Designed miniproteins, single chains, continued (3). Designs and how they scored, part 69

Each design is a single chain, and the fold is of that chain. pLDDT is the mean over its residues in the fold that is shown.

## One batch from the design tools (miniprotein)

Design m10545
Fold by ESMFold2-Fast:
Structure m10545 (fold): chain A 68 residues (1-68)
Amino acid sequence: SEKEKLLKKIEEILAEIEALPVTSDVQRQLRDTARRLYELAKKSNDVEEIKKLLKQLEAILATLRRMA
């Protein structure tokens, strides 16, 4: 299913986020936000909503990588 494919991509991004070092309050907040977005994606039945959540998670990962 489309949802299953999107959730797999989200899980891969979340795994990358979890692997990054957290040394600041901003980094902790971004990681917490990423975890919350993943929980929302799992509960959603709207593919377009899940796609938007995926884009938000990609943005968080990019931000955390720049802070490293």
Scores: mean pLDDT 88

Design m10546
Fold by ESMFold2-Fast:
Structure m10546 (fold): chain A 74 residues (1-74)
Amino acid sequence: SLEELREDIRKLLDHLVEEAKAVLSPEQAAEVEALYKETLAKLDDPSASAAELRAALSAFLTGYTRLRRAEAAA
């Protein structure tokens, strides 16, 4: 269901933010936290379709991966 999709995404985001705080610098972790809050706001839109929810997750993962790659390159 759409509600199950919202909860699955929220759980994944919570896990990734926790992992980021353990691995990334405080500055990079703060950027992940900002992406997390932005994505949660999109998830909380009651009119959002499944496609829009998946797009919000994709945008978060893109930002998250960019930050993780920047750390690995340093």
Scores: mean pLDDT 83

Design m10547
Fold by ESMFold2-Fast:
Structure m10547 (fold): chain A 59 residues (1-59)
Amino acid sequence: MSREEQLELAKRIIEKAVKVGGMSPEDAKQLAIRELQELGVSEEEARELAEEAAKELGL
């Protein structure tokens, strides 16, 4: 999976968790970090992707 695909995945996870699931942006970012790590992304990279995704979503 490319970095662009990982970022889009993080954005989809966060947006769905916040808008459909009623999760806080903080909890949604933590969910995205866990999901990315399960796909083999390091914790550091997953945190960066989740922060970037949240910023792009205006969260």
Scores: mean pLDDT 84

Design m10548
Fold by ESMFold2-Fast:
Structure m10548 (fold): chain A 60 residues (1-60)
Amino acid sequence: SLMATALYDIPPITDETISVKKGEVLEVLEVIDDNWLKVKSLKTGKEGLVPKVFLKLYEV
């Protein structure tokens, strides 16, 4: 499965994005395009879009 961690605190940018804190662990649900991922926060259970550039991706 593809996982990610936030490299920075990410504020809510649009109504489709979620806010995340630095170090938060995210499950990648869908690759939208080269710049955006749909993720689920394992901490909060929230789902939404985040910019790929702010994330470290890894496989588990």
Scores: mean pLDDT 82

Design m10549
Fold by ESMFold2-Fast:
Structure m10549 (fold): chain A 60 residues (1-60)
Amino acid sequence: KLEEIKARLGDTRPPAPGEVQLVVETPDGKRVTIWVPRDQLVEAVKLLLEAGYTLVDFRE
């Protein structure tokens, strides 16, 4: 859930196949890259928006 996403907020590892890169901006203005399985993308986006994050970019 959100805790799993937050655990990846400092993760710069190479992406696994089927993961997408999300660049998000935190409420304090920092940009962070996270990696999310494509099939969990909608849920991850909802959780990020509920937490007050802004989506900046989306890549595979």
Scores: mean pLDDT 69

Design m10550
Fold by ESMFold2-Fast:
Structure m10550 (fold): chain A 60 residues (1-60)
Amino acid sequence: SMEEIKEVIFELAEETARYIHHLMAARGSTDPEEIARHQAEMDRELKRADELEAEYKKLV
């Protein structure tokens, strides 16, 4: 449905915003532990984006 398509698009936008947030935080940090934490969160967000892309392709 159009509502389901809009929901997936909105979630992708949110994941993109979270990814950019963690990317900027990692680039601004000099603490290896903090950088690793942000990189782990970015990897999680990329996996979620792949799942949302697959879901989107089923709806169109």
Scores: mean pLDDT 85

Design m10551
Fold by ESMFold2-Fast:
Structure m10551 (fold): chain A 69 residues (1-69)
Amino acid sequence: AAAEELAFRDSIRLLGEGQGAANIKRVIEASRANGEPGDPAAFDRYIALAEKIIAELGKTLEDIPLIPR
């Protein structure tokens, strides 16, 4: 939903949208691979939002390194 996308964008704003989106996508994918608790549908939505933001910036995931917090 639009509210979920706005909250996602707000949460990554301090890192920059591309870096924040790439970090979140990588963290969620790692959490899913490790069997971490969570809503699978929410993980899929956040991955899709992260991919959308990266694509809007004309970048690929490979162009954006994972930066630890």
Scores: mean pLDDT 68

Design m10552
Fold by ESMFold2-Fast:
Structure m10552 (fold): chain A 90 residues (1-90)
Amino acid sequence: YPLPEPLSEEVRQKLVETLRGIDAAAEAGDVDAVRQKTDELVQLIEREKLSDEEVALTIIHLSIIAHHSKNPEVAAVVREGIARLSEIAA
């Protein structure tokens, strides 16, 4: 099993910051911010050609956010992002 090439420090930092931003926006019930940041996350993954392993970990993180969201609209937007990432990983 070849270890995947480590993400650049810049890409890793941006990925972490974007995920934290989605979590914070979801907790606040800010649907527009969740949508914007989820779009930024998908675009980052597509642009940087993240490995299937990194995409899978991102999907797991988004699934946790969606499951814990008290706002069904926020949960729906996050699940749309998961669906988009699942197509990239396939």
Scores: mean pLDDT 80

Design m10553
Fold by ESMFold2-Fast:
Structure m10553 (fold): chain A 56 residues (1-56)
Amino acid sequence: MEVKTSTATFPASFPAEAFIARETAAIEAGGGKVLSVEVEEDAAAGTVTVTITYAN
């Protein structure tokens, strides 16, 4: 399996947890396996960045 990374940046008001749940479900439905999830908040920029590392 190849290890891949999916990264997305959203406004801080965006429900990152809901996005993570949906993205993880989509990856697994496509035959992938989620290895890690990182969430980085940038208060100065008003953004949240989600990085999902997965294998497919």
Scores: mean pLDDT 81

Design m10554
Fold by ESMFold2-Fast:
Structure m10554 (fold): chain A 92 residues (1-92)
Amino acid sequence: MAEKFREELRKIVKDPNVPEEKRQVAIDLLAIDEAAPTVRARLKQLEKEKGPELKSGDLAREIGRIWADAFDEARAKLQKEYEKILEENKKK
């Protein structure tokens, strides 16, 4: 993700004047960006351990699971961090 776009998403998430729905979309996009390196690392490990034995259908299933887990982890972390920042910004 481009750094300028990432910074705009962070501004949206931290702004108490932005509707919650738009803030949640920004968190989703940031979670995808944060999950990507984790997905890449886990896929590389899967290829190393089981690459030659994986059929395309099994690979697709494993990719889906790795993405779902990494996204959920990243989203939960970001949601917690940004809720704290948002409350601090509301006080300002």
Scores: mean pLDDT 77

Design m10555
Fold by ESMFold2-Fast:
Structure m10555 (fold): chain A 70 residues (1-70)
Amino acid sequence: LAEEHDKLVEEAKEAIKAGDLEKAKELLEKAVEVTKKYAEKEFGEKAEEIAKKARERAFGELEKAYEAVK
């Protein structure tokens, strides 16, 4: 499951390098969804907090890449 998440993040990085920010956002949303499902299964009540932190981290990387490209 963490492997699937990491694969989606790597694909998002490739999309950012290609200048396809819309695809990168879509891939990061999928990665966050995978993390949320995993957290719900393993951690129950903490799933929302884990998903929120994962989303903030993933979109923070996208924001840095956007700043680097402009």
Scores: mean pLDDT 70

Design m10556
Fold by ESMFold2-Fast:
Structure m10556 (fold): chain A 89 residues (1-89)
Amino acid sequence: SADDLLAEANRIAQEEFGKLDLSPEAREAFARYATRVASAALAGDKEAMQRAIDEAGRELRKHASPEQAEKAVETLRKLGELLYQAAQA
């Protein structure tokens, strides 16, 4: 259900974001891209969602280690997919 998908998105956001141990600059970038990914996903715009995820990867690599950036991008992909599925349910 949409409620189950939204609950999973909230769980991922709280648990995995806390584990990333990002700098203030990386956290700010993550928050901006999380908003863009969420907006695109809820609008059903897969291309805008993918573009935001790709841009997030480039921006996060400026402010985080490669491992942190990869984990942050993976978190954004999971959130985007769940929100997209919730919007379609």
Scores: mean pLDDT 80

Design m10557
Fold by ESMFold2-Fast:
Structure m10557 (fold): chain A 102 residues (1-102)
Amino acid sequence: DELRKKLEEALKEVQIELDIYEALATIRGVVDGLTPEQREALLQSLVDEALKQAEEEFKKNPEDIDAIIRLVALRALVEGKSLDEAIDEFNRILKEVEEKKK
């Protein structure tokens, strides 16, 4: 229940982050005169950078539960996965981290 609530909250937070990236790409598209393809590439670049940062933070602190939650939530939204699929991914990663310690 606590894990479900934390992931649900993280999904909402990263959805806001993705909405901000979309708004930023749209604004820059207008200001810089970007084509639709260039705007889409900019949005994809922003999302890819966020994923890379989340993955690097997880690798740096693999025992940080909040870092795992963020990574899982961001991957779930980018891949169009459900909350239940995000919970399964979180449990899989946590088990792998625990096994690496033994």
Scores: mean pLDDT 84

Design m10558
Fold by ESMFold2-Fast:
Structure m10558 (fold): chain A 66 residues (1-66)
Amino acid sequence: SLFEEYKALGEEYLRQGKFEEAAEYYEKAGDNAPSEEEKAYYYQLAGQIYALLGKNEKAREVGKKA
């Protein structure tokens, strides 16, 4: 599924240390998540990564989607 593809890409970028791309794909995974629990999890993960990168406005935007 598109959710599983975006989740896998997020994990791959995270493993490579490409945190901004990892957050982007985790947000896309949240957008395509099959359940509210998975949606909340991936939006929270993306928001945490954006915050760690100092992208506080983007972190807040993603947090509102959870």
Scores: mean pLDDT 88

Design m10559
Fold by ESMFold2-Fast:
Structure m10559 (fold): chain A 79 residues (1-79)
Amino acid sequence: SMKAEERARKALEDAERALELAKEAKTIEEAIAAALMAIGALFEAELVEEEGNKEVVEKAKELAEEAIKLAMEKLKEFP
């Protein structure tokens, strides 16, 4: 398994990417992809919450939740 620090960093990177994808999403497929990446990042951040860097974990969770919310909002607007 990856070390907690590496997993926390990856979760943050994935959350940042998911939020970017959610902002850019123009199709149902793109919004779903963004949501899935964000959910994965959130899950990973939660798994390393006790052992990972607190600031990195907190940031990852915040961005992942924002990405999920935005992707879900966009899904409601697509035909």
Scores: mean pLDDT 85

Design m10560
Fold by ESMFold2-Fast:
Parts: sequence; structure tokens; C-alpha cells
Structure m10560 (fold): chain A 62 residues (1-62)
Amino acid sequence: MDMIEKVKDQMTLARERREKGISQAELAEKLGISKSTVSRYESGLATPSEETFEKMKAIIKE
């Protein structure tokens, strides 16, 4: 697993989320997880599963 690329993608999604006006709390509600978990994913302190990452990407892009 390319953990470094995954972390860079997470930070890119965090930027795109901000550009779309979606809050961490809104993203967390749509994913069914806590805001602190979203914050940890976006800061690179934790890596989401592939399924969770795809859901994050879909929510931010659509």
C-alpha cells in the first residue's frame, strides 16, 4: 500500500472540501463517522479504508 500517496490524496481532498464549502462535520455525517476522525484523516494522522476514501471523494466531487 502506498501510504505516502494516500496521505497526499487525503490532504488534496481536504483542500477541495474547503473550496466546495463542505465542513468537516458535514463530511463526517455523510460518512457516518466522527468529525475528529475526519480531521485525523485530513491531517494524515490516520488512513481511511479504500471504501471510506472513495465515499469521501464522491461526497466532495458531487
Scores: mean pLDDT 75

Design m10561
Fold by ESMFold2-Fast:
Structure m10561 (fold): chain A 116 residues (1-116)
Amino acid sequence: ARRVEKAERLGRIATKIASKYMKKFDEKLKKEGKNPADYADEIDTAVSAAALVELIRNWDKVAEEAGLTPEEAERVRDILYDTLETVLGLSREQIEAMTPEEVAEAARDAVRAEKA
């Protein structure tokens, strides 16, 4: 498959995962008596980070579903890790030890720290 077709498949998988976390975070905030709209920046970053971690944890399956070659899969995985390390300020080893929900909380804290 062409690079564009592979990117579109990856985008669809990532969007499905992100939608799952968006719903979980929205429901959590509402249960805490908070309006999700007041936390949009934090939620967007937290959802993206959680989705990226779930994507990485299931990477072999995701790469096969997207039709990536082993070389493309390794390159994209490195980009995903580099993105998470940059956003969270955490090492790959620390990220690998975390749940998607814990990564979402860390991403939210990082956004708050930049606004302070």
Scores: mean pLDDT 78

Design m10562
Fold by ESMFold2-Fast:
Structure m10562 (fold): chain A 89 residues (1-89)
Amino acid sequence: DADELRKRLLEVLKEQLALRSDLTEEQKESILKSFEKDFETILKNNDPEALELLKDVLDAAENLDSNHPDPLASLAGKGMQALLEKKNE
């Protein structure tokens, strides 16, 4: 279910962003909105490769314990970079 996948990805992303004390609330909200829009676009287009990638990231995140870096930290980092690039252009 694409809606469940999107919901879970956003939920884990929110949890990861909550751990980032170096980000402002405005930056966290912008990152979340950016990823929400990207997830909607991917899910709407029904790209099987993109959906498989998102599922793999979610599966990896769900199987991590608290002692491992969350793979969604990578997504949050890439989202921040994309957001900063968009802001500077």
Scores: mean pLDDT 60

Design m10563
Fold by ESMFold2-Fast:
Structure m10563 (fold): chain A 51 residues (1-51)
Amino acid sequence: MEEEARRALEEVKAHPNVPDEVIDAIESLLKAGQYELAVEVAREALERYGK
């Protein structure tokens, strides 16, 4: 999960429409060891803003 969460964060950071607040939230989840939730939040952000 940690590797998947890191990839999800990188993918979110690559999308110009994702707000910085969302990126910060995913980073804080990674620091807290909440890898599964970080991936879920990142996927939701990509669905909302990556379209």
Scores: mean pLDDT 80

Design m10564
Fold by ESMFold2-Fast:
Structure m10564 (fold): chain A 60 residues (1-60)
Amino acid sequence: EDSAELGTGKIVEKDGEKYYIAPKNGLLAAVLGISSKADDDYVEYNEKTGEIKSLKKEEI
C-alpha cells in the first residue's frame, strides 16, 4: 500500500500501471476535478489513459 501525500488518496500499481485511488469527496479527487465522476465512495484514476472508475470500499 502506497500513500499519496497529495491528500487522502493512495497510489496502487496494477499490471505495471499506476492508479490513484481516493475518496470521491477527498482532497485528491477534488484537486483532480473527478469527485463528480464517481457513483460510489471512491474513484480510481489512471494517469496514463485518463480513465476514471467508481470503486466500492471492498474493491480497494
Scores: mean pLDDT 63

Design m10565
Fold by ESMFold2-Fast:
Structure m10565 (fold): chain A 92 residues (1-92)
Amino acid sequence: SDEYIAQLQAAADRAIAAAREAQAVLGPAYQPFLDDVEELATLGINTVKALSDDPELAKKTADFMIEQLDALTSEATAAAQAARAAAEAAAA
């Protein structure tokens, strides 16, 4: 469904943006996390497309993949915030 693909793409865009922000703070060691987020987004979209004949399973798959991407967004955001707080504490 185009609607589920659009929702997945929006979740992927949020996760990639958060991962890039974390990479900017934590450096190149965070690149594998960004690569994993991009791979998960691609896998999610392709899986939903493959389930075009089963709209209920496509929806459940999209909902599950969105949940995983949103969890990664939260993890990356928390990591960036913790790194900034630690840097500020060290500078004081």
Scores: mean pLDDT 82

Design m10566
Fold by ESMFold2-Fast:
Structure m10566 (fold): chain A 103 residues (1-103)
Amino acid sequence: SEQERIRELLRHAADLLKEAGNEVSKQAKQDIDKGIETVKEATDRLLELSREAGFEEVAKRIEEIGKDMIEDAKNSTPEQAGRRIKGGLEEAARLLEREADRL
């Protein structure tokens, strides 16, 4: 069904965010700018997918989380930046999982 297709898409997006969070955390410890770039790319892709699926409110929340992650990372040590980016991506993943579970 259409609902099952959207559910699987959201769960897959959440899994990709968790994987990106682990990789970005490692990268940000060595290169904060590279970590920020990866977050921007992941956030933009999620906004596209969320809007395409009709989840405008979720898209806005993901945008807010992305902006907060970028701001915090810029003002953090490399160690803190990695943790904050991973945390933000995991929060966005949980949002997508909750929306998938509601379908």
Scores: mean pLDDT 69

Design m10567
Fold by ESMFold2-Fast:
Order: structure tokens, then C-alpha cells, then sequence
Structure m10567 (fold): chain A 72 residues (1-72)
């Protein structure tokens, strides 16, 4: 596994384990070792939980970009 692939897998697992995540899109930039995550959460608390879980799961060697949105 590349560092990017491992980061993507860890991010997906973290998001699946986070209650209140409605939708998530994860992209890895293999060349830049960058992980881009777009999360739609039910509530601000769920969005915070998803961000914390993603940061905990992402290796330090990989850049993490998170875009979160909350349902109305």
C-alpha cells in the first residue's frame, strides 16, 4: 500500500465509524500525498466528530484537506 492508499482506507473507516455522517467523498492525490475529504453531517457535533476522527486516522506524512457541510 502507498501512504495515500493507507490514508484513504483509514479515513473511510473513520467516517463509517462516526455517527451522523450522512455522505462522504474521499479522494487521494497520489503524487502530492494529499487526502481530500468532503463530509456531509447531520449536525455540527457530528461534523466535529468526523473531523476529529479523520485527523486521528490520517498519518502525519499525508496532507489532509477537509471540507465539511451540515444538513439544514
Amino acid sequence: MTPGERAEAAALEALLATPGVVEAEVRVDEEARRLSVRVTAEDEAAARAAEAALRAATPADVELEIETRVLP
Scores: mean pLDDT 79

Design m10568
Fold by ESMFold2-Fast:
Structure m10568 (fold): chain A 56 residues (1-56)
Amino acid sequence: GMAELEEQGRNAAKAAAMTRGLDSVSEEAKKAATEALKETGNGFQAGQIGLDKAGD
């Protein structure tokens, strides 16, 4: 459901942040990652897109 998609998006953003050495993830990055996950179906790519869109 949407709640699971949102959790996966948040986790994707957090995982992407770890690869970039970031200690925190913005709310904007989590939302952008959730939208990117919906479009791409790829968690790794969605997390990276989320961070890029948020400017993190």
Scores: mean pLDDT 79

Design m10569
Fold by ESMFold2-Fast:
Structure m10569 (fold): chain A 104 residues (1-104)
Amino acid sequence: GRAEIRVEKEVTEEGARITVTVRVSGKVSIVDLGEAVEEGLRSVPGVEEVEVTGTVDEEGNPIVTATARAPREVTGEEVAEAVARQLKERTGVEARIVEIRVRE
């Protein structure tokens, strides 16, 4: 299967809020996918309050959405790379970073 990673960074008065969405076209456990996304986020220094939700789309493909707080200096690119690394290490799935969005 292949994964697509989207990251949104919302700049706040206290730092940043990070939202990561991972979609997989293929057979991957939603639990394993969620654990990989959580570990990816937690591996970035200063990222905290990681919340993970797993679901499936209308075709049965797993979707994981995670939110976290981060220092303002944390980039969407470093988060996406950390998540991609954990997806490959834990699930063997190769990920494409398809969107990095910043909101002020």
Scores: mean pLDDT 86

Design m10570
Fold by ESMFold2-Fast:
Formats: C-alpha cells, structure tokens, sequence
Structure m10570 (fold): chain A 94 residues (1-94)
C-alpha cells in the first residue's frame, strides 16, 4: 500500500516537471498537488501504524487498514485537501 502511493506520487512529480518544461503551468500545479496529497496520505498511515506500535499493538499498515478502513479514508481525504491547497498556492504564485 505505502509503496504504491509513493510510486504514484513519484510518477506524478515527473509528469509535473515535464508539464512545467512545456509551459503548461496549470497542469504542472495540478500534478504536483496530487503528488503532495499522496505523499501526505502515506505519511499519515505510517504515523498511525507507529502510534499503534507505541501503544503496544505493533501492526503493519496493511493490517491496520484492514481493521480500521476509516484510517485509509481519512488519510486520503486529508491528502486530497493538502493537494488542493498546494495547487491553489502554486497557481497564485504564477
């Protein structure tokens, strides 16, 4: 799960750089925003797993999400929000 989110973020970052080189700033901002969102979602899931480990319940991210699907939903929702804010910020700087 985490590796998939991070790999997708890397792909989006590469596409964003290519869009920027072509002068498509709006596309670049959108792709960077999406990448930021995915990286933040992955970070939140890692943080939740570490909190459980500290509480004496060591679990993998996959196991944690299987028990508490809401954690994945919330992490992705937070990530999407952060991505949208990132896109808006970048477009204001243009």
Amino acid sequence: MLEELEKKAEELEKEAKEALEKGDYEKAAELYGEAVGLRMAAGLLRFFARLYERAGRPVSVDELVAEEPELLTNALAFGQGAGELTKEYLLKQA
Scores: mean pLDDT 81

Design m10571
Fold by ESMFold2-Fast:
Structure m10571 (fold): chain A 62 residues (1-62)
Amino acid sequence: MDPEELEREVEGAMLLIQASVLYLYSETEEAKELARRAMEAVERGDLEEARELVRKALEIEK
């Protein structure tokens, strides 16, 4: 397996876990919407968009 492909799969799994936690435990509708979109981005393979959406949701929840 290509090391870059493995790293991408691991990052996608971690982003999906983070987005799922944010979606379940966030109290704001804005953070939940961003988390949902991040999960969709991971499923599309758009890890850069997923990272941005997760970061944005985390900032709102602070």
Scores: mean pLDDT 80

Design m10572
Fold by ESMFold2-Fast:
Structure m10572 (fold): chain A 55 residues (1-55)
Amino acid sequence: MTLREVAERLGVSPETVARVVALHDLGYSQSEIAKRLGLSQSTVSRILREVREGQ
């Protein structure tokens, strides 16, 4: 699964990748997602970029 590949590459769980994508689809900003999930904004940005490039 693409989410598993992104998770493995960034050293996060596949569930974390799925949560970032879900919050982004709900209209949350990268900074809001980062704050809500306890991630850095750079990590959120990388997850979204990798998911987009995997399409």
Scores: mean pLDDT 78

Design m10573
Fold by ESMFold2-Fast:
Structure m10573 (fold): chain A 76 residues (1-76)
Amino acid sequence: MKITVTTVDGKTITLEVPEVVDARELIEQVDARAPELGFGLALLAIEGKINGGKITAEKAQELLNLGAEDDKLLAS
C-alpha cells in the first residue's frame, strides 16, 4: 500500500509498505525522509505502542496526515 505525506515546507514523501506494518520500521522510514513531521511521528509511536508494535498502512496514513495538518496550523 502507498503512503504519501506532504510536509509544511511543501516536501512530499511516498512510501510503499504492506497493509500491516511494524510501527518502529515505519517510524524509522518516515524520520529518515521527513524528520520535521515530529507530531505525525509521535502519533505513529503512540499507535504502535498500544497495538503491540503494529499499524495498518491506512491508519498510518491518517495519523501522518493529522500530524501534518497540526504542524501546518501551528506554523500559521
Scores: mean pLDDT 76

Design m10574
Fold by ESMFold2-Fast:
Structure m10574 (fold): chain A 90 residues (1-90)
Amino acid sequence: MEKLRQLALEAGRVGAEISRAAYERGDFELAQKATELIDEVIRAAKAGDVEAFKKALQGLIEVARTLAEQGDPRAREAVERLEKILKELD
């Protein structure tokens, strides 16, 4: 349970960075989607729902990949950080 909460805090920080990057690029739909996925990550971690956590995290990875394809270097780093979090889940 503690590990999942720690991973949720890290994923939330990364998610906030990608939401901000999307806003700075004028992609308000991606920014909103990232914010909604951060809420899902936090809710899943509080519930101890590993499956829901993984699903929300995969959604954040997809948002970060889309921003990286738009040319944001911060989003590329975010993908790597989020994939590392996903790999730490058993």
Scores: mean pLDDT 84

Design m10575
Fold by ESMFold2-Fast:
Structure m10575 (fold): chain A 85 residues (1-85)
Amino acid sequence: MDLAEGAVQRAITSLENLAKEVPEAKKVAEEGVERLREYLKNKDYKSGVEEGIRTLKELAKVAPESAKESLKAGAKELEEILKKS
């Protein structure tokens, strides 16, 4: 699997988990998942990773403190994968 493809999938998983744990973020997180799935279908993996990073950082600004740490860690992991891709 391409590192960037795997990174997009990790971003999707993080957003799906956020939607389950934080009902107030559910719609925004689900919309983010739909956008990232389109990047996977089109094989625009690098652009998908960049969009995933942006989405996780934006949601981290409005998420509860407990979810904020996880979202920031996820974004940082994706940034490291993007550097290696």
Scores: mean pLDDT 79

Design m10576
Fold by ESMFold2-Fast:
Structure m10576 (fold): chain A 67 residues (1-67)
Amino acid sequence: MEGEKYVEEARKALQAGDYEKAIENARKAFDAGLVVEALRIMAEAYEKMGQTKLAEALRDAVERLEA
């Protein structure tokens, strides 16, 4: 439940363009055990911040975890 709240806050921050807040809440979701969802949110935030290679690495990590 706590991890789900962090995911919701991170998604709201992404939609608002607050990428720092999105990453902060995604890290909290990661610590709460929502690893895959947290990495997906971080990847989207970094992509929107122009860190395309970092976003690609995070998406690759998600694919490996889901394999």
Scores: mean pLDDT 83

Design m10577
Fold by ESMFold2-Fast:
Structure m10577 (fold): chain A 110 residues (1-110)
Amino acid sequence: MLKLKMPKSVTVKEGESVTLTVTGDEASIGKYPVDWYKQKEGEDPELLIKDNSKLAPGVPSRFSGSKSGTTASLTIKNVKKEDEATYYFAAYSEKDGWVYSEGTKLTVEK
């Protein structure tokens, strides 16, 4: 089974930038697109980034996605307190099908 892992939690100061990364292999992230999602407590998951780098409608431009080789990244610039949420990715693997992350809780400090 493909084990794609992200940190369970990340803390960042308000106004700083944070980057979440996931690394797969050539039969997963290297070949197939990665989508990124945000989920606030008590809310449905919100699509942030589609197909590695395409910003979803209504999402602030301080969010961005990228992929280089077998590594996909979600970057949040000028982090705000309202960005506190759990962040998820969805990736495809030829061996395991769709793989979803367990989630990374982002905490924003002053």
Scores: mean pLDDT 83

Design m10578
Fold by ESMFold2-Fast:
Structure m10578 (fold): chain A 74 residues (1-74)
Amino acid sequence: SKEELVKELEELVREALSNRLSPEEQRELTDRILELLKKLGVPESSLEAIRAIEDPEEALTYAMMAVQEVKEEV
């Protein structure tokens, strides 16, 4: 359900904020967040913009911001 996807996104965001992640782990977490955002109907253009960010930490930050935006629209 949509609520279950949002809950999973909130858990991934909490993981990002609570743990010291390597660049590889930041990329993996970003990819997982973007996959769930795609299932929630976020446009591919927005997801591609985040994937194009070269810095893993910055990419993860923008992915987390996208989660917050989706929560405000639902």
Scores: mean pLDDT 83

Design m10579
Fold by ESMFold2-Fast:
Formats: structure tokens, sequence, C-alpha cells
Structure m10579 (fold): chain A 92 residues (1-92)
């Protein structure tokens, strides 16, 4: 359900805040992408679906940036913002 995905995203956001290594953050970003892909299957509204796809693509970009040596704390902040935006989108 959407409510279960929201709960998992909120828990994941707290785990991301505590991540101390790039490897830990990379695994958490992959989990966020998987949760948003699951949410896509439950969305019937085309505009919401396109916004969610945009958020998934943003997370994939941050995953690539992290692999290429971007700053851990900067990527954490951006991932948290995307997750918060996804939670608000799913609540609508």
Amino acid sequence: SIEEIIEKLEKLKEEIKKAETKEELLELIKKAIELLLEAMKLIEDKEKLLKLIGLILSLIGLELDLELGADLEEIKEEVIEIIEEAIELLKE
C-alpha cells in the first residue's frame, strides 16, 4: 500500500541521516529507488507518475555523483529532500 511505502521512506530518511560512509549511502539510495518503483505500480494519475519518475531519475543521478566522488554530506541532504518530496507527492 501507499501508506506502507510512506512509512518505509520515512524510516529510510532517518537511516540516511545516520550514514557515515559512501557505501552505506549508496545502498540506502538504491532502497529509495526500489520503494519509488513500487509506488509507481500503485499510482493511476499520469501527472503524479511523471513527477515520481523525475524523482527516481534524480536519485539515479545522485547515485552516479556519489560513485564519482561527490561530497557525502551534500548528497545526503539532496537525497533527503527528494525523499521528503516523494512522501508529500504520495500523500496527495
Scores: mean pLDDT 88

Design m10580
Fold by ESMFold2-Fast:
Structure m10580 (fold): chain A 61 residues (1-61)
Amino acid sequence: KIRELARKLVENKDDEEEMMKILNEAVKEGIISVEAARELREMVLKGASEEELIEALRRAS
């Protein structure tokens, strides 16, 4: 789940609407908190790698 979520975020880094849908769905499903979603959004916008997003997701879980 964590690796899949990180990949989806990287694949949609240039599509803000889709990225927000992915993050909101993850929060709704209880995979991440609202706080973690905000952190992940900032990381993606700053050009974080898939590996950095995976590490952040592991800390958030």
Scores: mean pLDDT 79

Design m10581
Fold by ESMFold2-Fast:
Structure m10581 (fold): chain A 66 residues (1-66)
Amino acid sequence: VEEVRAQVDAFVDAAATWSPEALRGFAEGLEAGARYYESNPEKKDVAQAYREGAERLRALADEKAA
């Protein structure tokens, strides 16, 4: 679970150079992943990591668009 969060963090860091449109698109992908995992009690922490990653990508996109 901590490894998944670290991988999401690394992905967000790597995505920092992407366009706001690309960042929002990938944030939607992470949200879809979160919804997929949230139905599994053993994967709630994975779902949370994906959701947090999506929020970070959206925040970064908003900052770049400002």
Scores: mean pLDDT 75

